# Designed miniproteins, single chains: the designs that were tried, part 55

Each design is a single chain, and the fold is of that chain. pLDDT is the mean over its residues in the fold that is shown.

## One batch from the design tools (miniprotein)

Design m2016
Fold by ESMFold2-Fast:
Order: C-alpha cells, then sequence, then structure tokens
Structure m2016 (fold): chain A 88 residues (1-88)
C-alpha cells in the first residue's frame, strides 16, 4: 500500500542515517521511493508534499549539498504524510 511505502521510506532513511550512508545515496533512495508514492496517490495534499520533497531531494543530490537538517525536514514530512494517509 502507499502507507507501507511511506513507512518503509522513513525506516530506510533512519537506517541509512544511522549507518552514515553518503547523503547523495540517501537522497537517491528517498527520491525513488517518493516517485513510487506519487504514482499511487491522487490525494492533492499528499501529491503537493511529495513534489516539494522530490524537488528538494533532487536539487540536493544534483549539487551534493544534502545536510542532516534537510534530511530531518524530509523525515518529518514523510511522517506527516503517512499519518494523513492513515486517516483516509
Amino acid sequence: STVDVVDDTVTTLDSMMQNNTPFSDVGRQVGRRLDVVASRTTNPVVRDQVQYMRDMVQDMVDNNTMTVDMMNTVRDRLVTMGDLLRQQ
């Protein structure tokens, strides 16, 4: 389900951050999972959040400028998105 993809993305992000995975690899993995979420949802709030995170992650990967603060922002938005999907 879309919720499972979001929850798995949060778990994967936490694991990659704990293991000091290069930020470019973290961004690519999160971006790929966001593309899956975008393909499965018609909820405009979820779509807007995915687009915002996708653009941010892509920009950081392309410029190799991903930071812990940016990753925490992505994580918080993913958690909020998962909660919204559970309330449907």
Scores: mean pLDDT 78

Design m2017
Fold by ESMFold2-Fast:
Structure m2017 (fold): chain A 88 residues (1-88)
Amino acid sequence: GVAEILEELERLGKEVLEEAKKKGLDKEEIETIEKIIESLRKAIPSLYEAWVKRVGEGEGERLAREIVEALVNMILGIINIIAKNRKK
């Protein structure tokens, strides 16, 4: 259900923030990533309901998980781009 998808986003979001810290992102960059994750957390319930209505419960949950994974991978890609420019 949506609660399980939100728990997965929270878990992955924590992993992403730890990776950002490990790669030397500054406080402002980390706060910006936290705001992006919070925006996704707020959007997911409405998107989940829309997907379940369109494709059914089982497929909607699968789609929600795939989208959360894709969004997390996008954020990781952004972290890597920022880190590559910190060659010091």
Scores: mean pLDDT 81

Design m2018
Fold by ESMFold2-Fast:
Structure m2018 (fold): chain A 65 residues (1-65)
Amino acid sequence: LEEIVDKAVEEMKELRKKYENGEISREEYQEKATELANEVGEKLKEVASNEELMEAVERIHEAGG
């Protein structure tokens, strides 16, 4: 659980940095952020409760700004 969330948070921070540096557009950033959230959500559904899933989604969203 923690490893999946930590990796997603790190990837979200990298996406935000690329957006801030102008390497990707706002639309690309939003699309990739949504894809990452969906991928993590599917992985967490197998091992996490609904409460843990909601907490993970909030942490990932916060990391993306």
Scores: mean pLDDT 75

Design m2019
Fold by ESMFold2-Fast:
Structure m2019 (fold): chain A 57 residues (1-57)
Amino acid sequence: MKKPSEESIKKAYENGLKYLKEGNYAAARVAFQEVLKYGDPKSELAKEAKELLAKLP
């Protein structure tokens, strides 16, 4: 990707949720960190990703 788009950030969040359901907490953490790194910090996706990261084992 040349730069992260809103679509790409949403896909990273969706991948994080998928990994979380599978119990792959390491991959879920990486995906949610990408949402926070490239996403708008004030967006709902960033808030959700931050909350999910805090709850990961």
Scores: mean pLDDT 77

Design m2020
Fold by ESMFold2-Fast:
Structure m2020 (fold): chain A 68 residues (1-68)
Amino acid sequence: SIVEELVNEGLEFSGSEELDSAGASAAAARLKELGLITEEGGKYLAEYLSKNPVLSKEELLEALKKAL
């Protein structure tokens, strides 16, 4: 899916198997720019990323699914 493609781009950007908070935030910002998440979903992601500064790809995908 496009969500998985954006998460893969975030992982490539961070240069690791895990996304740091900066990489995860960049992926979330791209989803918002594409109109794939709502303002409410964006707030949910911001709170989640604040509490989880390092995320695996699987954890980020689950958070993104809840934001959509």
Scores: mean pLDDT 64

Design m2021
Fold by ESMFold2-Fast:
Structure m2021 (fold): chain A 84 residues (1-84)
Amino acid sequence: SMAEVERLIQEKVSQIAAELAALIKELKAAGASREEIEEAADKKLEELLKKAVEELRKQGVSEEQIKEFKELAEEAKRQILRTA
């Protein structure tokens, strides 16, 4: 159902946000520069999106919903980087 797809997308965005937040926290503790943190976050998001998109396609999620998922994940990255 649409509600099940919306829940799945929200759960995957939350998982991506948690992994990005953990990576950013670790890099900050290690003394990484802002530029290094942003590059690492971008690379990690690309890897996580590739895996999540493949899983969503296998579940029959539409390309329109996948696009929205990608936009939500990108926004989550921006919010984490702003508050970090």
Scores: mean pLDDT 87

Design m2022
Fold by ESMFold2-Fast:
Structure m2022 (fold): chain A 63 residues (1-63)
Amino acid sequence: PEITPEQASLLTALAIEGMAGELQGDKRGEEVKKLAMKAIKYDNEGNNEKALELLEKAKELAE
């Protein structure tokens, strides 16, 4: 519940970009997708700190 709407939107965007990369055979895109999806899972479970850690990792890996 402490993740911002902007952060939630970014996680969704990273998951979509990662999936697009994975479909093109990009292993980095596959990892970005996995990190973003795991962050969404932790956010839904109320583990905000872990969700934010994974969001930052996904951002760093994407760019």
Scores: mean pLDDT 79

Design m2023
Fold by ESMFold2-Fast:
Structure m2023 (fold): chain A 64 residues (1-64)
Amino acid sequence: SALDAAEARAERLAFVEGDEEARELLDRIEALELEIAVLRALNGDEEEIRRLEEELERLKAQLP
C-alpha cells in the first residue's frame, strides 16, 4: 500500500541521516527502482530491465 511505501522510505531516510555516501546510494537505488517500474509499465525491453535489476541488486548489497 502507499502507506507501507511511505513508511519504508521514512525508515531509509532515518538510516542515512548524517551519512552523505549512504544517502547518495539510497537515491540511486530509488532512481533505479522507479526506472524499472516505468519500463515494466511501458512493456519495455526485457533484457534492459534485467540489466537494471542486476545493478539494483549490487547497489542494495552495499547498504549497511
Scores: mean pLDDT 76

Design m2024
Fold by ESMFold2-Fast:
Order: structure tokens, then sequence, then C-alpha cells
Structure m2024 (fold): chain A 92 residues (1-92)
């Protein structure tokens, strides 16, 4: 869990992500949303929020699908975090 949070924070700290970095970040965020740790879920949701604003439309579409799927997750923390991410990063 500590290592996952650190990797999520590393992507969040970057001013911009290349499409390749964004794809790696997206895969990590999707995996992290499956965590039972609320801090990991929140970090993953913040990363999805960042990816929803990415200049690559493929990255944005993939992040939107991941966030949308998370809004119907069995874990209420995942549902809340995903909804908040979608609200904070409106898709242009």
Amino acid sequence: MEEVIKRLEEYLAKDSLTPEEAQEALNLAIKAMGSDDPEVIEAAARLLEKLLSHPDPFVRDSALIAAAVSTVDKNPQVRKAAREALERAPVP
C-alpha cells in the first residue's frame, strides 16, 4: 500500500504526463481503486481526476470510463471518490 501511494503521488506531482506516462498512471489508478485503504482510493481518484484533463483524448476517454465504472462500485468509498473526481474535473 505504501509503495502504491508513493507511485500515485509521483504521477500527481508531475506538471504534465506524456501519453505513455498517462497510460501507466491510468493502469495504476484503476488497480488502486480496488484497494480497501481510503487513502489509496483517494489518491487514485485524484490521479483519475488529473487524467480526465489530459490533452490526449484517448487518455481522457479511458479515465472517464474508469471513473464511471467506479461510481457503481460495491465499495461506498470508491463510489464517493469517483463521483467527486468527475465533479472536480469537468470534461471539456
Scores: mean pLDDT 80

Design m2025
Fold by ESMFold2-Fast:
Structure m2025 (fold): chain A 76 residues (1-76)
Amino acid sequence: SNAEAVRLAEEAAELAQKGEELEKQGNYEEASKLYREASELYRRAAELMSDPQEKEQALGLAELLDKKAEELEKKA
């Protein structure tokens, strides 16, 4: 449902924000884990989206977070 997709996207945004806070503190290991969890929630939200543009945006955010996690994993 649209309500479930919105809930998952909001949870993903909260995890991504927490990840950014940990990254600023130099906690790269925990930040990367939160970015990967947020990425997975955006991918799950995208699966529930009917609009192609909304789906593309959610998947784009997931890809961005996976790239951020990968970069931090190299620094940890």
Scores: mean pLDDT 88

Design m2026
Fold by ESMFold2-Fast:
Structure m2026 (fold): chain A 63 residues (1-63)
Amino acid sequence: GVNLESAIEALKSPSRAVRLAAARELVRIGSEEARKALEEILKNSKDPEVREAAREALERMEE
């Protein structure tokens, strides 16, 4: 959905605050689609800051 796509795009932002907000939004959504999108970013992103945001979101989902 639009919220999921927007959150994934925001996770790639150069702004740390925007990435943290996006990670929280993806955790709030908590769907299988959100989880798979985060796993894909963690696997394929070349940006270590984007990978870290995805990792943190996945870690919170597993609590």
Scores: mean pLDDT 76

Design m2027
Fold by ESMFold2-Fast:
Structure m2027 (fold): chain A 63 residues (1-63)
Amino acid sequence: MSQKLDDLYTETLKRLSEAKTEEEVEKVLKEFAERLKKETDYSQEDIDKLVEGLRFAWEQLQS
């Protein structure tokens, strides 16, 4: 798919699946949030919700 958001989300999920520490997860999530701020009209609240969703997904993969 050619949608930048879908590509960014997929790339972020792959990076999260490879992350082994909370520090690596936080780095990936910060980069994702910064790119959303630059490339989309999402509010900070919407970005925070997406970041929380990705963090939750990573925790489920590690549990």
Scores: mean pLDDT 76

Design m2028
Fold by ESMFold2-Fast:
Structure m2028 (fold): chain A 58 residues (1-58)
Amino acid sequence: MAATEAWLAQSPRERKVLGLYGAGYSQREIAEELGISVSTVSRHLRKLAARGLLPAPP
């Protein structure tokens, strides 16, 4: 669950990455949607996973 004070303190981009990933978008699709590199998306996902905000990988 991502409904915490930490969620509100995140950059808009990190929130967008989390939302798109939760909706089933791939890293490439998220990168295209946000106009950033796949490497940047990967770094954001890694940070979000470290914060416990991403669902565990299958």
Scores: mean pLDDT 69

Design m2029
Fold by ESMFold2-Fast:
Structure m2029 (fold): chain A 65 residues (1-65)
Amino acid sequence: SELAGEALLLLRERLEARGLAVKPGKEAEALAIVEEQAARSASAEEAAEAALAELERRGLLVGEP
């Protein structure tokens, strides 16, 4: 969806600003989380924030090389 695409771009910006990246090999799982949060959120910003929290909770983030 358009909202999911916008949320993914916002999530990438937030991760880059924090020096974080999605773990190698977990990109499909991260995308599924973004899509799930986008379906339940009123805005791309809300979806990106919820997706970031879920990625952190599941331990799917690493320091950016």
Scores: mean pLDDT 83

Design m2030
Fold by ESMFold2-Fast:
Structure m2030 (fold): chain A 86 residues (1-86)
Amino acid sequence: MTLVLTFRGLSPAQITGEALRAIGLELDGYDVSIEIEGDTLTITIGGLDEATVQRFLAEAEELRERGYAVTIEREGDTVTITIDIP
């Protein structure tokens, strides 16, 4: 499965933190791609199983409960999570 995480409205420090987290996933053996455009960070993670994707979905729902604007889209084996930082 493929997971696409898009964070919008990040500060430079937050972009750095999320990029380092994504590099950690690449070091753990996942296929990770990172794109940075202004205050938007897009992380694409390949090679995930369903259980790992469900964990990311649970984290996204937790962010939604905390007042973040979270959009989740699923198409086939690809899950896209878009998070707008307040």
Scores: mean pLDDT 76

Design m2031
Fold by ESMFold2-Fast:
Structure m2031 (fold): chain A 57 residues (1-57)
Amino acid sequence: MLVRALEDYEGVGEDECTLPKGTVVKLLEVLPDGTAKVQTPDGAECLVPASRLEAVN
């Protein structure tokens, strides 16, 4: 599933990524704490808050 960043997000942890608003990434998993594991276009896997993402398909 593809998801889009609703607004600019700057990663604050080692496992978090920085996502500019409008960036489309692949959703891999949503964790019970509301964190989403995503894969960026360059193939990196990282974490972002699920509340910052919306489905695009």
Scores: mean pLDDT 78

Design m2032
Fold by ESMFold2-Fast:
Structure m2032 (fold): chain A 89 residues (1-89)
Amino acid sequence: SAELLARAQRAFEEGRLEEAARLAGELAEEAGRAAGLPEEDVREMGRLAEEAVRALVEGEEAMREMAEREAAFLARVRPRLEAARAARE
């Protein structure tokens, strides 16, 4: 939503990283629901978004670990995303 995006941007600009992480998680969950993902995948997507924001301040190793976890998540949910797109003409 526009409200969540605006709040996330403001939190990030003000250095409120934990709030920015939580709002990033909420945005990811909205995107997952809009994409037709199951609630389990929506929750994981939100958690990964929060951890990705925190990884930005932890350094390169944490960012690499997050990239691997994101890739694994995408590989797992890709068939469901493709099926959802195929169902929409």
Scores: mean pLDDT 79

Design m2033
Fold by ESMFold2-Fast:
Structure m2033 (fold): chain A 72 residues (1-72)
Amino acid sequence: MLSQEEIARLIGRILRIIGEILDLEREIEKIKEKLKKGEISEEEAEKKIKELEEKIKELEEERKKLLKELKE
């Protein structure tokens, strides 16, 4: 059984993770815009986007675990 305090803490953590994901998604968008403008190479863009997408995936897995704990 989760306490009210634990539930509040889990929600707060989930919201922080969502914020981090949104920041990473903004970075990906900036890279895509730079690629369209010819400011970076396709190779550089693909490498950076892949790294950011991997970070987002890790954060999504953490969010999923926290949501599972919240819904117990």
Scores: mean pLDDT 83

Design m2034
Fold by ESMFold2-Fast:
Structure m2034 (fold): chain A 57 residues (1-57)
Amino acid sequence: MTPEELEKRAEKAWQEGKYKEAAELFRDISRAYRQAGDWKKAFEYAEKAVEAQKKAL
């Protein structure tokens, strides 16, 4: 899946309160941006993953 597809899925999961699923998707997005060399976006999505994981608890 492209990062853009993952972003759409993560946003939907977040809006639906599926925070565990959103956290996993944000982690995948962060990894994809790291591999592409986009460190700013990788960091942004890593932070979103942490926030989603906290809400899932």
Scores: mean pLDDT 81

Design m2035
Fold by ESMFold2-Fast:
Structure m2035 (fold): chain A 116 residues (1-116)
Amino acid sequence: MKKKKYKAEFTAPVRDAEGNLVGELRVTLEYYEDGKFKLTVELRDVNGNLVARLEFEAETLDEISAALQRALQWVRERGLTVENLPDLSAVVEALKKGKNIKGVEEANKIYDELRK
């Protein structure tokens, strides 16, 4: 019943068709010791209000990648673009090794610099 999990979390800026910052995409990938992953993708506006939340469970990198691509397609179909997402394969490998990715912190720092 007790699950040990590792977490990768990052944010990416979301822009409209004119390049204006309209919000952020918050992505959380959690790895459980039973080999399962949970991917949570939240779209928030510039005021921090939740616009959409998508949750996926997966056991393989291919399933996680497909779930993230579906979430990104959902955003793009609304005329929005997402920038500066880290390589998900590197994220998955770090979590499987029981380590956080330094790149998650760098992704958040880049987002903070772009909004100023």
Scores: mean pLDDT 71

Design m2036
Fold by ESMFold2-Fast:
Structure m2036 (fold): chain A 62 residues (1-62)
Amino acid sequence: AAEAREKGLRYERLGLSYERQKDYAKAAEYFALASRYYRLAGDTESAEKYQAKSEEMAKKAA
């Protein structure tokens, strides 16, 4: 649904914002949320992309 895609984009923007601020823990959290909502929207490619980016940010936070 359009709402799920809009939420995916919103969380993607938040994740990117926290990544620029070097808050990798929050970036990981928001990229994981973006991945979840892109999957609900049927956008498997974006879901996988932001799942991988969430894992990358989580590693930087450790």
Scores: mean pLDDT 86

Design m2037
Fold by ESMFold2-Fast:
Structure m2037 (fold): chain A 110 residues (1-110)
Amino acid sequence: MTKEELLKKAVEYAEQAVKAIDAGNLEESRKYFEKAAKYAREAGVNIAAKLFQAAIDSLDRALRGELPVEEARKLAKTASYQAMAVLYEKLGDKEKAEEYRKKAFEYQAS
């Protein structure tokens, strides 16, 4: 798999993870973030992989009852949007990178 293919897979799985959060399926979201983190690491984008790991950690805390679900969703989506911004920048998609940076900021500020 090329670096570009790895970056695209990381983004695809991150988008599926966010959709799963919005659907209320935290366990499914966690699995998609594990795949997103794996492909981000294989692409050499360790910053994005760490952000996806932060999303996983937030969801795991909610699944254990250690964090309110709505707080975990906010933290996971914020981290995911930050990671997707980094990945889109590496793909050369400046418009998508800016879009996800704005989404991350809005979720953090809400």
Scores: mean pLDDT 88

Design m2038
Fold by ESMFold2-Fast:
Structure m2038 (fold): chain A 61 residues (1-61)
Amino acid sequence: SYYGAGYQGGQQIVRNSPDEETARRRLEEAIRNASSRLPTEEQQKEFREGAWKGFEEALKK
């Protein structure tokens, strides 16, 4: 699912970033890039929601 793809991406960005500020910036860039490639607003929303959820959960660990 697009939500699942976003979720995994958000977690990976946190794992591969040296700090939260860098991770947040990279996540925002990834969401913008994904939005340009996804054909519908609903798919873009699912990806964005998953990406932020994955990011938040990774920061808790």
Scores: mean pLDDT 83

Design m2039
Fold by ESMFold2-Fast:
Structure m2039 (fold): chain A 74 residues (1-74)
Amino acid sequence: SNAEKERLKAVYYAAASILLTGLELEGRITPEQARKLFEETKKKIDEAYQNASSVEEFREKAKEIIDETLEKAR
């Protein structure tokens, strides 16, 4: 349902925020890099939300986006 996708979007936003803040606090990325990566990640999650035909497709795409964001933070 669209309600499930909306909840998942909120969860993935929170996950991205927590992960990037953690990396910033560990000194692995700067505050500016964390902010930029978070904004880029939100945009990609929003695009996946709009384009996914199912909750499962959205979940798969959002997970890939989070993984890509963590790779960029190296």
Scores: mean pLDDT 84

Design m2040
Fold by ESMFold2-Fast:
Structure m2040 (fold): chain A 84 residues (1-84)
Amino acid sequence: GLRQRILALLDEMEELVLSSNLPQHVKDALLSMLDEIRANLDDPERVRTLVELLKLLVEQLSDQETKSKLLALLDEILALLDEM
């Protein structure tokens, strides 16, 4: 279902963050936001708000490759929420 697809995208983002060259404190902040999104999957509007906030944080990253990949995955989650 759509929920399982969103969880798969969150797992992909977690793997990307963990394998990146980002500073540990930035990784910790991003992973914390991903965990909050996972905890709120029963509320699509709250998930949308959290994804938009995470998108703003990701747009501040200096690593263009990691930033580009995370933004694409976040946009996929927003598209899936529109199907709910």
Scores: mean pLDDT 86

Design m2041
Fold by ESMFold2-Fast:
Structure m2041 (fold): chain A 62 residues (1-62)
Amino acid sequence: SAEEQAKRDEITELVLEAVRYYREGNKDTALELLERAKKLAEQIGDQKSLDAVNAMIKKVEG
């Protein structure tokens, strides 16, 4: 649906922004953005996005 596509696009934007903050050393902001992306992926049942976001959270947390 258009709503699901909009949420997928938002997940992509949140992930890209989280990567930028993480590279700048802002780990806390990166995690907040990734947690928001995770919630959206769970809401739409996008397992591929959920797996990618979870992998990034693990890398950011160590």
Scores: mean pLDDT 87

Design m2042
Fold by ESMFold2-Fast:
Structure m2042 (fold): chain A 63 residues (1-63)
Amino acid sequence: MSAAEGAAAGAAAARAGDADGASNGKVTYFHGGGQPEGAGRGGRAAAEGDAAASVKGMNLAGS
């Protein structure tokens, strides 16, 4: 696990966040005030996933 692995982990976390964002969008859509399948959450989840990967210690310093 090197810098490339850290970058891949960040990308994977962003993807996972995007998938979770789709589910979150369902909740907002269910309340009739949301976007289709977490379109907004998907974007935020991608940024949050990257931050979470960094916070988890997925070594952004090794990048």
Scores: mean pLDDT 46

Design m2043
Fold by ESMFold2-Fast:
Structure m2043 (fold): chain A 55 residues (1-55)
Amino acid sequence: MELIKEELLKMGVSEELAEKLAEVISTLPPEERREVLGSLVGKSEEELEELLKKL
């Protein structure tokens, strides 16, 4: 969980959004977690918020 949050923060995601995304992503299997994290690269904060709502 903490490692995922730190990666999201390094990508410029807000602390609150990074925390929520890390919490959801941590429930995924390791393979899906890696795939989802890769898909987040280049997304805007608005796109990340929409993704969080879909998860």
Scores: mean pLDDT 75

Design m2044
Fold by ESMFold2-Fast:
Structure m2044 (fold): chain A 75 residues (1-75)
Amino acid sequence: MSLVLSAELYYALGVLFYKQGKYEEAVELFEKAAKLYEEAGKPSAEVYRNLAKALEELGKLEEAKEYYEKARELE
């Protein structure tokens, strides 16, 4: 599996866990997806934005803000 395909898988799983209210697990999956997209040279604003949302649900507001800014810089 390529880095992009692995990133897509982790992102899809993260979205699934987020929809189930499993925010801690969603953060871990989104972080893996973000890292793999970055390593592939294809950082994803969508992944950063969803990671930020999951971090907000956990009350990690400073980390969430950093990922919203990363998403904004890509758009």
Scores: mean pLDDT 86

Design m2045
Fold by ESMFold2-Fast:
Structure m2045 (fold): chain A 93 residues (1-93)
Amino acid sequence: GDRNDGGAAGGEALRAAREGDFEKAREGLEKAKEAAEAGAGAGGGGAGLAAIEAARAGDFEAARLGIEGARAGAKAGGAGAGALAEAAEEMLA
């Protein structure tokens, strides 16, 4: 995917999670993770923030997907994504 696909997907996931729409958040997180795994890490920050929001709401499936996306984004060079993944993991523990 395009470098911008991951960033847009991560941003949409974060917006959906903040609105409590975790079905839409999961869709955005899956796209952000796929983009990050293809080398487009721009969605990692959004995925990590969405994971934190999902963990606060008790949606552990969305939180876990967001952590995976944030870690993949960090590996692809996404700024701050690793720290956000660690914060979300602490909330799941």
Scores: mean pLDDT 74

Design m2046
Fold by ESMFold2-Fast:
Structure m2046 (fold): chain A 68 residues (1-68)
Amino acid sequence: PPPSEGEVQLTLSIAALSSTKTHAERAGLSKEEIQKKIKETAEELISKIKDEKVKEEVKKRAEELIKE
């Protein structure tokens, strides 16, 4: 079966967070600047998500990326 709307939103959100980190690292940004960009992207994504479980997973993924 096709993925649920929440599964699609989660997949796209994780991809956006990963892309944000990769692009920031490739641009030679400082660790602090990379963390700030990931946090800002996560906050924007979470504000647009309706599913509480998807919000929590996006937040968790962003925190994992920031910790790295």
Scores: mean pLDDT 79

Design m2047
Fold by ESMFold2-Fast:
Structure m2047 (fold): chain A 113 residues (1-113)
Amino acid sequence: SAAVEAAAREFAAAAEALSAARAAGDAEAAKTAAIAALDALARLVEAATDDEGLIERVREVVEAAKAAIARPGASIAEVRETLSAAVTRVATLLEREDPAALARLQEALAAAR
């Protein structure tokens, strides 16, 4: 769907921005990029599944990760670890609750790279 494709492109752009921030050693840019990636991930899930309960659980994971990333003094390594853990948690939720949505999400992300 167009919404899944748009959210996947937003996620890819945020991941590229995070990579650039890491290369520059810019922790604040890394936080901004990681938060953008989490917001795109939430939109990607919302576009890929009709399971409102699953969407709510993904939003909870995303908001917790955003709060952890926004913590004063978080290093680039901690920001990347938090984002990676959130992505893994979301993938695990989708695999259990809506594996068809996980497949759609993975296809859209592969096409956006």
Scores: mean pLDDT 89

Design m2048
Fold by ESMFold2-Fast:
Structure m2048 (fold): chain A 88 residues (1-88)
Amino acid sequence: SLAAAREALLADPDPRARAVRLAAELARAVEAGAPPEEIAELLERLAEAAEEAGDLETAEAARRAAELARRGDVERALEVLRETGERL
């Protein structure tokens, strides 16, 4: 199934590869107009993968973005993530 194939890609045991795949899936979900809950879930998974990869700044930004998305503020969530990327 598409869901199973997607989860296999997002469950990569290499945290760096997993973070890259999760970032790509997040971008795809945003473009597709996914609900805030799905965007928050992807952001939380991205934060975990980034932390495991040693990218603590991205992990913290993704956690803050996930909290904003859970409150329904997807636009602000993406802004926080973008601002962190611009500073790196």
Scores: mean pLDDT 77

Design m2049
Fold by ESMFold2-Fast:
Structure m2049 (fold): chain A 94 residues (1-94)
Amino acid sequence: VGLLAAETALGQGRYDEAIKLAEWELEKDPNNADAWLVLGRAYFLKGEYEKAVEYYEKAVKIDPNYVRAWKNLSEAYEKLGDTEKAEEYRKKAE
């Protein structure tokens, strides 16, 4: 259970539904790193890279060993043109 519906919505291109589902999970538990990752991924897929960065940063602050979140942070910084931060966070994802 948990974030399965939100991940399914992301896979189907229903980004606004994924956002609402992730926000609902965060209302229950604001320390849910997976929910912050889903929220960041939804905004990334909508092309809102600055918001994606903000939400990915929350995920890695909660779980610094969250490899997937570090990788997504690196990709978002690449889209923003911040090559130095993209490389720094890519190394964190190793």
Scores: mean pLDDT 85

Design m2050
Fold by ESMFold2-Fast:
Order: structure tokens, then sequence, then C-alpha cells
Structure m2050 (fold): chain A 62 residues (1-62)
């Protein structure tokens, strides 16, 4: 389900962030990989559910 994908995406992101706190280069690289996988699942959810609420439609990265 969509909710399961969201939970998995958040889980991967949080685990990745914990690895980024390490001073170990290999752990940092693994953390980046987990974060990217979490983002990928988040994008998949976005594509499956369609456009987010209209309030989010004005977002522009500075």
Amino acid sequence: SVEELVKKAIELYEKGKELLKSDDREKILKGIGLILNGIGLGLEVYLLTGKPAPAAAGYTPA
C-alpha cells in the first residue's frame, strides 16, 4: 500500500541520516545510498498518488 511505501521511505531516510553521523567514510557512503533509496520511494509514492495538495504547488528551490 501507499502508506507502507511512505513508512519504508521514512525508515530508510532515518537510517541513512544516522550513518551520516559516523566519521567512517564507508558508513557515510552507505548512509547516502539509503537516503537516495528513501527519496526514490517517496517519488514513487508521489507518482502513484498524483499531485500533492495545491498548497505545495508553489515550491521553488532557491
Scores: mean pLDDT 72

Design m2051
Fold by ESMFold2-Fast:
Structure m2051 (fold): chain A 83 residues (1-83)
Amino acid sequence: MLEEAKKLTDEEVEELKKKIEELLPEYAEILQTKDGRNVSTQELKELIEIGLEEAEKEGGEILKRLFLLKALEEMEKYIKEAK
């Protein structure tokens, strides 16, 4: 994970953000319908933006990239397990 974060290009970082945004509606629906959590797609997007800002403040670009990789992995796993 950390070595993968170090190798990411700016273009690959934008691709990760796009993939996360594409998964947000499905992820929010599963949280609402299967887990009964009161969370919207917009709220999840805001939480991710806050997480990115905090990661960048604590460890700069590397922690920001690591946060994106981990967020995508967790979202994909959660969606897959909900099927």
Scores: mean pLDDT 78

Design m2052
Fold by ESMFold2-Fast:
Structure m2052 (fold): chain A 60 residues (1-60)
Amino acid sequence: SSMLEQMKKQLTKLVEEDPVLSEEEKKEFLEKIEKAKNMKELVEIEVEIAMRRIKAHLGV
């Protein structure tokens, strides 16, 4: 299988198991991961997830 499909599976698990993201945010990210066409888009999603976790932790 492609690296793209392997990374999608890893990100999907990370999002599903995330204790900080809301159910609405999880749905949003899972949809973006499924629609991602290349590694650049997956990296952008991963960064967005990380930023959202940081904002949640800071209460902003």
Scores: mean pLDDT 82

